Designed miniproteins, single chains. Designs and how they scored, part 40

Each design is a single chain, and the fold is of that chain. pLDDT is the mean over its residues in the fold that is shown.

## One batch from the design tools (miniprotein)

Design m1370
Fold by ESMFold2-Fast:
Structure m1370 (fold): chain A 54 residues (1-54)
Amino acid sequence: SQSDLRKYYTELVLNGELSGMSAYNYLTSGLVDGTKEVIDAVGELLKKDAERNL
């Protein structure tokens, strides 16, 4: 179900199992919860991507 998929992708973001870009795309597509915790986790993953590519 859509709820089960959202939970699954949200757990991947919170566990740091996605790239920052993938996590950002899931957030902006509504495939993960838009809570502060998830938004902060996406931000941290994006920061890791930026640090790797500097």
Scores: mean pLDDT 82

Design m1371
Fold by ESMFold2-Fast:
Structure m1371 (fold): chain A 77 residues (1-77)
Amino acid sequence: PLEDYAQGVRAERAGKLEEAARLFESTAKQYLEQGDYKSAATAYRNAARMYRELGKEKKAEDLFKQAEELEKIAEEK
């Protein structure tokens, strides 16, 4: 997950927004499988930003909502 996240950041900096979005989504799913809801939420927010820049507003909104729900779960102890 951490390696995919780093690759996503590099792709974003290179302007490869679609590749960055895919890497951030993959990272988020891996963190979800590990129960790391906070890291998963961060990765989904980054994916959502990439999709917004690509003009895929509905997909971006759906990912932002998923990130918000995961952040709420992460706050529960």
Scores: mean pLDDT 82

Design m1372
Fold by ESMFold2-Fast:
Structure m1372 (fold): chain A 111 residues (1-111)
Amino acid sequence: MEDEEIAFEYLDEIEKINDEILELAKEGKLTVEKIDEAKDRVKAITKEALEKLKNEEIKELVKRIGDNIISTLESLKKLLEEGKLTVLIVEMSHGVIQIQLAVERQVIKSM
């Protein structure tokens, strides 16, 4: 129960970061610096969640989510630096992350 609450709070924070990146992209305000700030926030909240969690399976799940989100942000950063990032690419990335978060919420609830 306690670990489930920590994991859901973590997923809610990831969803917020995902939504903020999409909003910045739609407004034409997404910068390399904003992506690096988002990556640092993901690293910080992942570390905090892992320090609080006791269940090893939930820890592994949180770590995999954190690693995947960081990898996605790094890919968006490279595309932005190359002048190839479009709002559509960010929307597609946002949608994939939303599906992953929904699936992982169901997995945690079933533990």
Scores: mean pLDDT 89

Design m1373
Fold by ESMFold2-Fast:
Structure m1373 (fold): chain A 98 residues (1-98)
Amino acid sequence: DVDRGVAMVALAVAIQGLDVAIRYAKEGDLDKAIKTLSDTIDFLESLAKRYPDIPEIKEAAKKVKEALKYAKEGDLDKAIKKVEEARELLRRAIEQLS
C-alpha cells in the first residue's frame, strides 16, 4: 500500500532540494550545488526503496545523477537541464498521486 499523503510531501521536499541546487548553480556556487544534488540523490534513492510503485522516483534519481556528473565536469547548462527533467518527473508523480 502506498501512503499517498506521505509520498506527496516527500516528493515536494525532493523538488525543493532540486530548486535549491539550480539556484546555487546559477549563482556559481558549484560546491553547494554539488552537495545539494548529492543529498537529493540519497533522499530520492531512499524514497525509491520505500515507494517502488512510483517509477518516476527512480527515473528522477537517475536524472539527478546525470546532473551531478555534468556539474562536476563544469557543464552547468547540461546539469541544470537534467535537474529540470528530474523536477518534471517528480511533479508528474505528485499529480498522479493527487
Scores: mean pLDDT 87

Design m1374
Fold by ESMFold2-Fast:
Structure m1374 (fold): chain A 72 residues (1-72)
Amino acid sequence: SRAAARAAIRALLLRLAADPADEAARQETVGLMASQSPEAAATAVPGFLAAVRAGADPELLAELTAHEVARA
């Protein structure tokens, strides 16, 4: 379901915020995002990590990103 995908994407994005070098988590996140929105899959992870690095709240941004990807 989209709700389950949203929860999984959110959890994976938070894992990536804590460890941006986690390649397994990155691959899983991109694959799951691509199943919901192929257009978002190419940019959402790099954009999320760049925004968190610039001072965005990781919890809030992960929730918003997961919602938008699973909603599209």
Scores: mean pLDDT 81

Design m1375
Fold by ESMFold2-Fast:
Structure m1375 (fold): chain A 88 residues (1-88)
Amino acid sequence: MVLYLADGDATLENGEEGISNVKVDTDTKTATVTFKSRQNGEISVLKGEVISLARNDDGTFDLLIRADGKYILITNAVPTDDKSKIKE
């Protein structure tokens, strides 16, 4: 199953913060993350494995993703049908 999540609050291991849109493949436990930095507005695409995925009471999702040996924490991501927000 593929899940599209938008406008999540993202924190990288180095403390850099941004907004992330995420495509999650729950069958392979992989994710594609589009990260927009709050510091410089730069957009990057990160691909990695899903370490954890949790649904919040409000229907948003929290994710922990590992890409290139680094952790990305994404919180309060909103399920969406707008796939154009996800870069692949």
Scores: mean pLDDT 82

Design m1376
Fold by ESMFold2-Fast:
Structure m1376 (fold): chain A 70 residues (1-70)
Amino acid sequence: ATQAELDALLDKIRKELEEKYKNNPAMQARFDALLAQYRALAAQHDPASFVKELRVLENYKKKLEEEKKK
């Protein structure tokens, strides 16, 4: 459950970055590698702790986007 939540969250961030940097394949490749590293790191440690941190960051990003929507 917790590990699946982490994977789903990382996939969501990956998809968002792909959309944002569609015209920059070098950046997309870097983000893909970075997210893969985070997934591997979380799998070797307690994934619950990483899910909590990533969820806080995701919520923070959503708030920033909402403030900029005006």
Scores: mean pLDDT 66

Design m1377
Fold by ESMFold2-Fast:
Structure m1377 (fold): chain A 90 residues (1-90)
Amino acid sequence: SVKDKIDTLLEKARKSLKDGDLKKALDYLYKAIDLLRKSNLPIPVKLSYLENLRKLAMEILKKSETNEEILSAIGVLLQIIGEIFDLQLK
């Protein structure tokens, strides 16, 4: 199911973050956001996933040491916030 795929991507993102691989963690978050956006999941379920994605993106930002890592993490956070805003306006 789409939920199983998103859950797997979130677990992979958490593992990559724990392993210090911020680039892989960000790549998994982008894949999860894209899959979530394209899904027909109910709005409350999408908002729940977006909150989990926001928390992970914040953890990546806190562990970011380079300007490139910081900007990439901010980019993901802005995309997540935009998705939340769009769903709440519908």
Scores: mean pLDDT 87

Design m1378
Fold by ESMFold2-Fast:
Structure m1378 (fold): chain A 112 residues (1-112)
Amino acid sequence: MELTPEERRLLAEAFDKAFRVILNGLLKNKPREEVIEEAVKILLEAFDRVAELHGVELTPEQREKLEEIAREAAEKMYDVVEENKDAPLSDLLRKLGEVFDEFLRKALEVME
């Protein structure tokens, strides 16, 4: 496992927090772009914390790639929640799990 259990927990907690921001934003009819930007900030803060725990400084190129990964994950999370609002919870959670797995894979490739 390339990430420590603590680092993986921080990323999972950030993803859950981003999901709650998206769900709340959709329920309150907030503009999509505003909701996505709030979620992206949460995910980027988690990457900064993981880098700090690992004792590494992210390069500008790594930061740019991580911002792209965070934005893609936030946009996919928003679309999954919006498209599955009337679906069974099990289907929503499965699709969110797929977004999280892709998010972790891409983030790990950048943070090597």
Scores: mean pLDDT 82

Design m1379
Fold by ESMFold2-Fast:
Structure m1379 (fold): chain A 78 residues (1-78)
Amino acid sequence: MSAKELIEQAREKVEKGDLEGALEYADKAIEAAKTADEVLEVLEVLGKVMERGDKETQERALELAKKAGEKLKELGAL
């Protein structure tokens, strides 16, 4: 799957309340991302997960946000 397809899957999982599935697809999307815009879209999904999730889910989302930040540096966007 492309990063855009993985981001779409993550968004769908958030809307269905499947926050664990959303985090799984978000992680895959970060790895597949080729542009800063794609990474920023993943960060938007992670923000929604943090708003809806419990403490454990928020901690997992924060770790993925850190990974996304590292990806932005790799792409020269930070």
Scores: mean pLDDT 85

Design m1380
Fold by ESMFold2-Fast:
Structure m1380 (fold): chain A 73 residues (1-73)
Amino acid sequence: MESPRKYGELAEKYIKEGKDKEAVEYLKKALDLVLTSTSGETAELLIRYFLQKGKELKDEEALKELEEYLKSQ
């Protein structure tokens, strides 16, 4: 099983390649792993970290998908 950090690294790589759709999928995987493996303040800190990476997305639809995913949790 990949760590949340590894999924975050993959997301950053896809952002640099202009593949925002793939990047958001890996950010969602990282966030899902955090939400299933951690709780409370630790989960909030990690979510914030991945959201900062998400701000590098250039596609508005990909950004909205990430924000909606977080609101649904």
Scores: mean pLDDT 73

Design m1381
Fold by ESMFold2-Fast:
Structure m1381 (fold): chain A 94 residues (1-94)
Amino acid sequence: SSDQQFDQQVTQANRLMNEVNDITSQIIRVSTDPSIVRQVRDIAINGLNTVSDLLQQGQDLRDSDPDQAIQQVNQAIDTAQGTISTLRDILQSI
């Protein structure tokens, strides 16, 4: 069902948000460079805020436009994955 698909994709987006937080925390713990710490916090905050906004838009559309709701959650997943990729590149460069 569209409800089951929506719930599964929201669960995936939340898992990816947890990954963003975990990688961010790891970089902050190992980095002694305040410029890297600031950059990583900015990337994480911007990424997580965008994901949260997209998930909220998906929830708001769930009953009225299920297809658009799924598109918003898919965009949230893509945003979270992009944020993780950027943070992993920074972690590997330290």
Scores: mean pLDDT 91

Design m1382
Fold by ESMFold2-Fast:
Structure m1382 (fold): chain A 75 residues (1-75)
Amino acid sequence: MRQILSEEEAEEFLEKFRKFAIEEAKTLSPEELKEVIDKLIAELEKKKAESTDPRYRELYERMIELLEEIRKELA
């Protein structure tokens, strides 16, 4: 069977992603962090556009929003 992303699995993934992003942010300069975030957002936008599954599109959108919030706090 093909794996279907559950809402619970998406929330757990997002929480782990958030913690990882915050930890990485502590090791990078503000300039380097901005470049990394911009690249990740661009990659996630492409994955979202290529995804036919609305659950994966929602997951990528939420990841993009999280990265945009981190970037906004750096400005």
Scores: mean pLDDT 74

Design m1383
Fold by ESMFold2-Fast:
Structure m1383 (fold): chain A 71 residues (1-71)
Amino acid sequence: GPLVAIALSKDGKVIGAGEGDTVEEAKEAALRNAAAVLGEGAPPREVTVKVLDADGNVVYEETVTVPPGPG
């Protein structure tokens, strides 16, 4: 079934979410949405992406630096 990813700021706030048929697709969607929320000109910061299965279990976790997006 589809996987859900959430992108969390250092403060634990959800700043992006996405869905995909694979861990990579869900992760990329959540990070793209997080970059859009942060906006153009925002300083690069650490974002933690968690990918969840249908039961709400974390199946993947990664911390990445999100650069300023184009807007």
Scores: mean pLDDT 77

Design m1384
Fold by ESMFold2-Fast:
Structure m1384 (fold): chain A 115 residues (1-115)
Amino acid sequence: MRKVAAVSVPLEHGELVGRVLEAMRKLDKDVVLGIGDSDPERLERAVEEARAGKPFIAALPEGMSDEALQYVEEAKKAAEAGDIETAARYMIKSAEVNGLEDLARALREVLEEVR
């Protein structure tokens, strides 16, 4: 069975989490990640790129610590620059810092697929 990590974030980021989860569901992959701040069009483009074999990462950890937030921001910058491997590594670090082992494992699987 496919597991999707649900994460607790500040209310102002709740819509982004919802869109990421919907994008993951639409792609019907074991691991699917999209990027986006609050722009649905950017998330849809990230989803289309992921379907073309170039996954982007956009996952928010539970109880976002300052360290985890820094990793998410670095991952977003790397993904926007087209460095998907670096972006994936930063999101793995963010997930590990917040004890999200299933998410960290899924992100490692995405990294293997894009090598």
Scores: mean pLDDT 51

Design m1385
Fold by ESMFold2-Fast:
Structure m1385 (fold): chain A 67 residues (1-67)
Amino acid sequence: MAAQIAEFEAEFARLTAESPLDQATLEKIYAKYKAKLLAGEDLNKIKLEFGIDLGIEEIEIGVKKSL
């Protein structure tokens, strides 16, 4: 568990280092996927879903700014 949490935190830092999302949005996504990891979901599945969710949020910000 602890090693999986550390790997998740490293992946979160890597994917969000240059993210245009605000800190509150990033923390919300982090909390969501950390809760799934603690519930016993597969780390590789979480990393994939986390990356997709980040991409969707970034697209939504882009769409909102185009309005």
Scores: mean pLDDT 73

Design m1386
Fold by ESMFold2-Fast:
Structure m1386 (fold): chain A 85 residues (1-85)
Amino acid sequence: SMAREMAEKAEEDVRALEENRDEAIAAASQMSVEEVRAGVEKTVEALLEAARYAEEQGDLESAERLREAAERFRRLAEEIIEEVE
């Protein structure tokens, strides 16, 4: 399903960020903390919107995976922001 594909992509994107953490810190250091936080919120909102879509389609597993990906992304992003500050 489309919801499952969105969940798989979200999980891959979070994994890529975890594996390229130093590169993400370097990129974030070229931005203001406000710009980084705005980008993080936009990504989290998109993942939560995808989770709502999955839930509306009856794909509760993909919805939960998308919510978990959003939480993991937010936590990882906060760690990156702390390194930049």
Scores: mean pLDDT 84

Design m1387
Fold by ESMFold2-Fast:
Structure m1387 (fold): chain A 68 residues (1-68)
Amino acid sequence: SELEEKLKKISEEIFKELEEKVQKALNRPDKSVGEILKEPLTEEEKKILQEIYNEAKKELEKKKKEAL
């Protein structure tokens, strides 16, 4: 359905933005989020990751609401 395709596109866009934000914030441009999470992270880096994930979650919910 059109709605399912739209929701999939929104999800993919949000996850791509999440990965780019994580890569930029932690200065690891060539690594996926999964690879970054396997590295030793400082408490500050963990907090930044949590903030980015929370922001992405809010964005996803907002975009789903807009997909009327």
Scores: mean pLDDT 80

Design m1388
Fold by ESMFold2-Fast:
Structure m1388 (fold): chain A 64 residues (1-64)
Amino acid sequence: AAPPVTVRLVFYDEAGRVIGERELTLDAGAMDRLVEELRRAFAEAAARGIRLGYVEVEMPAPAP
């Protein structure tokens, strides 16, 4: 079984500037965790009047 990995979520505004980063662990339930973290980031940005453009999921370097 593959060990869990921590991925980095990088949030960008509409101009392509980095406005935040968040880490999460990918394991059982990783998809729902990713969706919830993305949803929270959008809600937080909206609450602060920040226009969130997109998010990138950055994986650690590939392991053998």
Scores: mean pLDDT 68

Design m1389
Fold by ESMFold2-Fast:
Structure m1389 (fold): chain A 94 residues (1-94)
Amino acid sequence: HMTEEERERAVEVVEALLRDYKAGLDLSQLTPEERMAVAGVLVAAENVRPDFTPEASDEEIREIARETVDYLEKVDPEGFRETFAVLERYLARR
């Protein structure tokens, strides 16, 4: 189980990714591992919020990020940890 601090960090990472996606993130500039991690998060976000649009407010994006993290932790806690690490590396280098 994630600690509250780990969960908050994961939410921040997913929120940042969703903001990059909304801003027109070019997936062709990502490594294959980063593309897979991004795709997994976006599919999870669509599953929890199928009405998500680029016009979503900052507050709504953060809410979607929280729901997405909770969903991924529930469905695939091990794969989520790997995905989170890949996304954190992507965000650090951008």
Scores: mean pLDDT 77

Design m1390
Fold by ESMFold2-Fast:
Structure m1390 (fold): chain A 103 residues (1-103)
Amino acid sequence: AVLEEKDVEKRVELARQIASSSDPSLLPQALEALTDPDKEVRIAVARASALNPNTELAVQIVKAALKDPDPEVREAAALSAILSGNKELIDVVNKELNTKFIV
């Protein structure tokens, strides 16, 4: 298991802090949090990543969240990216949607 915290609420809080951090050394931990068994943790990462001031980190986390098996996680990533107003994140969402419609 990723993020070795027993309490789901504490893992959500930690995941949010990691995903919104501009520190590139935390990218592996943010991506690991997207593999958490609880979708609440993964939704928190998806939402917080769109607020990350480092656009390169935000792009990588949003791309991973858009590939999540749960549609609620994918929707959280897409909506947060669009609402962020960040053109690079919006472009990531547009490219992912085009890939799904091309087969």
Scores: mean pLDDT 79

Design m1391
Fold by ESMFold2-Fast:
Structure m1391 (fold): chain A 89 residues (1-89)
Amino acid sequence: MTISELLALSDEELRALFSEVMPHRPPLDDETIEAIRKILTYLYPFLGEKVPDYGQVQMAATILKINPSVFSEVVEALKALGLLEERYL
């Protein structure tokens, strides 16, 4: 799935997609879904369809003032979809 395709999904479709890749977890809350959209939308003009690395996601989260607890859920969700490059891990 491309980043543009992901961003075209509704919040319910995004929640269903994350539930499919993380079936042992409860559905993501609205705050986490919004944070994912904000981070990917912020990075898209710079990266296009390129998978962001952890540092880029962390930078975007800091600029967008994402709550640290929500940030940890965003990181796990993006890893589960293969939308996070773990270059420094």
Scores: mean pLDDT 80

Design m1392
Fold by ESMFold2-Fast:
Structure m1392 (fold): chain A 89 residues (1-89)
Amino acid sequence: SELEAELAALQAAIEALKEKNPEIYEILQIVLDYLEGKISREEALEKVTKLLLETGKLSEEEAREAAEKMIEDAEKLKELLKKLEELLK
């Protein structure tokens, strides 16, 4: 399936970040797990919020808002990739 191929490509890109920036890698892995249906949206939000708070740069409200936006942006990207795939058939 095309969505599986796109998620696999995204996963490969995330794996490549593992050595360069492990904090970004961990956040993206959580987002990918959500997009693959491995965890709930609520679990993904909680985990990303926690990691952002651990940076010490954001308040709880700012971290929660950033996590929500990241999940929403990922959902929109998933929909965009699906639409592009239909157009290229």
Scores: mean pLDDT 78

Design m1393
Fold by ESMFold2-Fast:
Structure m1393 (fold): chain A 75 residues (1-75)
Amino acid sequence: AEAARRGAELGGERGGAPPGYAHGGEATRSLVEEGGVDPDAATRAVAGGQVRGGETSPLAHVEHAVEALVRQGAV
């Protein structure tokens, strides 16, 4: 609960790159380990998703990363 709340709060703070960066590592790892995506493609997609998904939600950040992967033809 406390860790989840803190993660959501970090992802909920706008005006800083840190919230997107905090979730970028987890998104990259999930894409590689669970989705079987190439590490390079996952890294590029997450970086692109971070620029677009500076939003308050970790889920929105992941959705932008997936959209970037689709655009690259990796999924």
Scores: mean pLDDT 51

Design m1394
Fold by ESMFold2-Fast:
Structure m1394 (fold): chain A 82 residues (1-82)
Amino acid sequence: SLQEEYDRVLQEAVEAFHSLSEEAQQRVRDTLLPEIQARAKAAYEQAQTLPPSEQEPALVQASLALGRELLARLRAMAAEEA
């Protein structure tokens, strides 16, 4: 299910974050998380331009896509530290 996929991505993102140095974790909080939050806001604003029946599906898709991108970027940062 989409819920199971989202929960798994979120769990893996938390694990990837915890594998980072304290300095990398601080960079995530200072730069990456604000970037992802800004993109989430843009996706929300874009969804509001859609017909009401299409808004929820668009937001669900955007949330999952952003979660996957966050995970990928956290993993890339972890690989750079290895």
Scores: mean pLDDT 85

Design m1395
Fold by ESMFold2-Fast:
Structure m1395 (fold): chain A 102 residues (1-102)
Amino acid sequence: VQAAVEEGVRQLEALKRAQKIVDELKKKHPDISPRKEDLIRQILAALALQGASDEELREKAEELLKKSLEELEELALSLADLSPSRQLQLAVDRAIAEEEER
């Protein structure tokens, strides 16, 4: 239980870091499509969870902007098991389902 809470906090921190970097990227490149934005955010969140620094995430975000949607989708899928967003969403969906059963 304690370990699960600590892991959840770490995943939320990774998501917040990824979101902040994506927001900065969007300010520089406001023409980013929502789909591309979501894919970049997912990839950055996975890398943040692996211990990437904010500087590394910013450099990676600029590299990812140059990639096609297909390349980004492939990268996101390969990192899906490390995605804090997916794990968090599954946990939230499970909690909501359990509450509705009451």
Scores: mean pLDDT 72

Design m1396
Fold by ESMFold2-Fast:
Structure m1396 (fold): chain A 60 residues (1-60)
Amino acid sequence: MEELVEKAIQAGIDTVKKLGKEGVDEAIRTALETLSGLPAEERPLAANRVAKAVMDAADK
């Protein structure tokens, strides 16, 4: 679980660094695809953590 979340966060941050603020939606999508291996019950919590980290990276 944590390994997939960390990989998803890193993929999202890398996408934001490449595309800038305009790429936030794409970064979140790319990161969430990494979480597809998680059980459905755990996916929403992991997705929220990933989205927050990606948005924080885009803002600063």
Scores: mean pLDDT 75

Design m1397
Fold by ESMFold2-Fast:
Structure m1397 (fold): chain A 66 residues (1-66)
Amino acid sequence: GSMKEHLLQQIQSADAQQAASLLSRAPQEDHERLLALVKQEDREDVELILRAMKREDLVEELNKLR
């Protein structure tokens, strides 16, 4: 599938907490594209929040981007 436009717009303006929340609610097929849009400066904070939410799947995908 393709990413929903509203999710794309929200993640681009999101802080780390909002980005992690959006990623946790997004469908599986959109995860790679949403993770690629996470601001570089927020990646460490997003990883910490995703770990706290027990989303190890998303942490693994995030870490593959660099």
Scores: mean pLDDT 75

Design m1398
Fold by ESMFold2-Fast:
Parts: sequence; C-alpha cells; structure tokens
Structure m1398 (fold): chain A 63 residues (1-63)
Amino acid sequence: GAAAMLEAINLAGELLAQGASKEEVVRTLAERFGVEVDVAALAALPTGDLAGELALLAGRAAA
C-alpha cells in the first residue's frame, strides 16, 4: 500500500544520510518488508531508481 511505499522511501533516505551503503539499504528494506531481492542488482541502480523499486516491492508485499 501507499503507506508502505512512503515508509520504504523515508527509511532508505535516512539510512543513506547516515552513511549506509546502497547494499545495506537494500538488505534492511528487504528484511523489514519480508521480500527476497537481488541485492547486488538493486544496489547497482541510481539512488532515485533504487528508492522507486524498493517502494514498489514494499507496496506489493503489504498488499
């Protein structure tokens, strides 16, 4: 749902602001929302594209 997507975007932004790697962000969000993802492939995306993909996965997992 929309709330899960917003939570995912905000959490990703906070982790990156704290100096977390993209790979750590992907793992943290995958664990938080209970989804299995290709961490290396997602971590290779630009930060904006990564946030969008993680938000979509969180929204789908919460439905």
Scores: mean pLDDT 73

Design m1399
Fold by ESMFold2-Fast:
Structure m1399 (fold): chain A 83 residues (1-83)
Amino acid sequence: MSAEAIDESEASDEEIIEAAKKRAEELAEKIAAELPKEEAIEILKKEKERVEKELADPSLSPLEKKILEAGLKILEEKIKELE
């Protein structure tokens, strides 16, 4: 297993990713709850496109890439749930 006892900053990156996943889920749930189903799907699809474009940036840090990949997966799963 990866040891993080030496560098607490590395441990915080994993916590940031987990927090970002939870926030993305909360945002997707809020959109689905506040909007009609079809409008929620359209907004989530637009956000998915934006995240995919950001992921195409080769200058992204590994942490930023992991956050965006996690968000993309959550958006895609929510779109499938609503359809």
Scores: mean pLDDT 74

Design m1400
Fold by ESMFold2-Fast:
Structure m1400 (fold): chain A 65 residues (1-65)
Amino acid sequence: SKKELVQKGTLLAVEAMKAIDAGDYERALELLNEIRKISEQTGGALDLAVRRLEEKLREKGVEVP
């Protein structure tokens, strides 16, 4: 369901932030891609989380596709 997808994406966003804080940018980018797919499937329900993660990664000097 949409609710289950949003819950999954929210948990992945928490893990992505933890990966960024740990300096694991490859893991953070993999998680970002999964969150982007969930946001697309849910009509943009995670677009703000995606934007925040993209901004945080760019702040760390990481190239975000």
Scores: mean pLDDT 88

Design m1401
Fold by ESMFold2-Fast:
Structure m1401 (fold): chain A 99 residues (1-99)
Amino acid sequence: MSEEELEDEVILALIDMAYAIGKRANDPKTAAEIIEKLLPKVKSLEGKARAYLHLGRAYYDMGEKEKAIEYFKKALELSRQAGNDEMAAEAEKLLEEIE
């Protein structure tokens, strides 16, 4: 695995952790802020899709439905481009639940 791939994995782990901690602490705003700060450092299409999926969830938890839909659509497009059928299906399911 390249240093670039390893760095992306670490950043994605931090994004996953930020969302999980934010949900547990009932602080989706701080989770979204951390993810937004880390998102420009994510290099892979799959990683960007995962980050947008977590942003969508955080904004939904904040009651910002329109932003959540926007981020889930971005996650779906990037997941399809990356060939990650599981993540694409998850984004589609979340869009069906809130649209």
Scores: mean pLDDT 82

Design m1402
Fold by ESMFold2-Fast:
Structure m1402 (fold): chain A 64 residues (1-64)
Amino acid sequence: MAEEAREEIERATREVEELAAAGRVTPDQIQALGARVVAAAKAVPEVRELALEAGRTMIRALAS
């Protein structure tokens, strides 16, 4: 997969984890970060599996 798309998805995932650790994550915050992950996956279809893993992390963070 393209390194730039992978790095962007990993960065978004880390931001979600940091927000969850610092406090409650809102659906609006997850939507904004999810949009970044979706944009990266649309640009590079090979990272779709990584994008799905990021989505699971975001759902877990919201549930916390």
Scores: mean pLDDT 73

Design m1403
Fold by ESMFold2-Fast:
Structure m1403 (fold): chain A 109 residues (1-109)
Amino acid sequence: GMMERIRELLERFEKLLLEIGKYYLKYTKNIPEAIGKTLRIIGLVEEAKLHIETDPQLALDHLEEALKIAKDMIKKMKKDGAPQKVIDKSEKLLKEAEAILEEIKKLLA
């Protein structure tokens, strides 16, 4: 049903952002910050899963915050001199995650 589709999309969303986090961890100069941000993304997606049926706006706000963290990771990887191939891959993963969030929004409308 619709909720099964949303759960599948949330799992895909999390995997995409965690792949960005994995690249950030590899290329960052600040490992503790990278770990903290990756854990924050996990927490935000788990909170979104918990609230998606009862408070969909709160769930969407958590997913938007997870995207903002991922965008900041990419920005910092650029500043820290990560290879262009890693930046390009991370930006592609981010666009896929943004498209998933838009599909979730449409399913909840």
Scores: mean pLDDT 90

Design m1404
Fold by ESMFold2-Fast:
Structure m1404 (fold): chain A 65 residues (1-65)
Amino acid sequence: SPLEEEARRLLERYLELLRKAKADPLVIRLRQEGAQRVLDSGDEEAIRRFIAQLREEIATLEAYL
């Protein structure tokens, strides 16, 4: 799915930024596990909401890094 591929690419970028910000490894793991549940759901609306959330969180991290 193009939506799933987009979500996976944004997730990869988000996790990279969290590592760059020296976030707690437990936080990174919990974010990754939560993301996997959304992707495994197959719910396109949930995936679209997740993409929007990732874009906001990425923009926030990039502004402070």
Scores: mean pLDDT 88

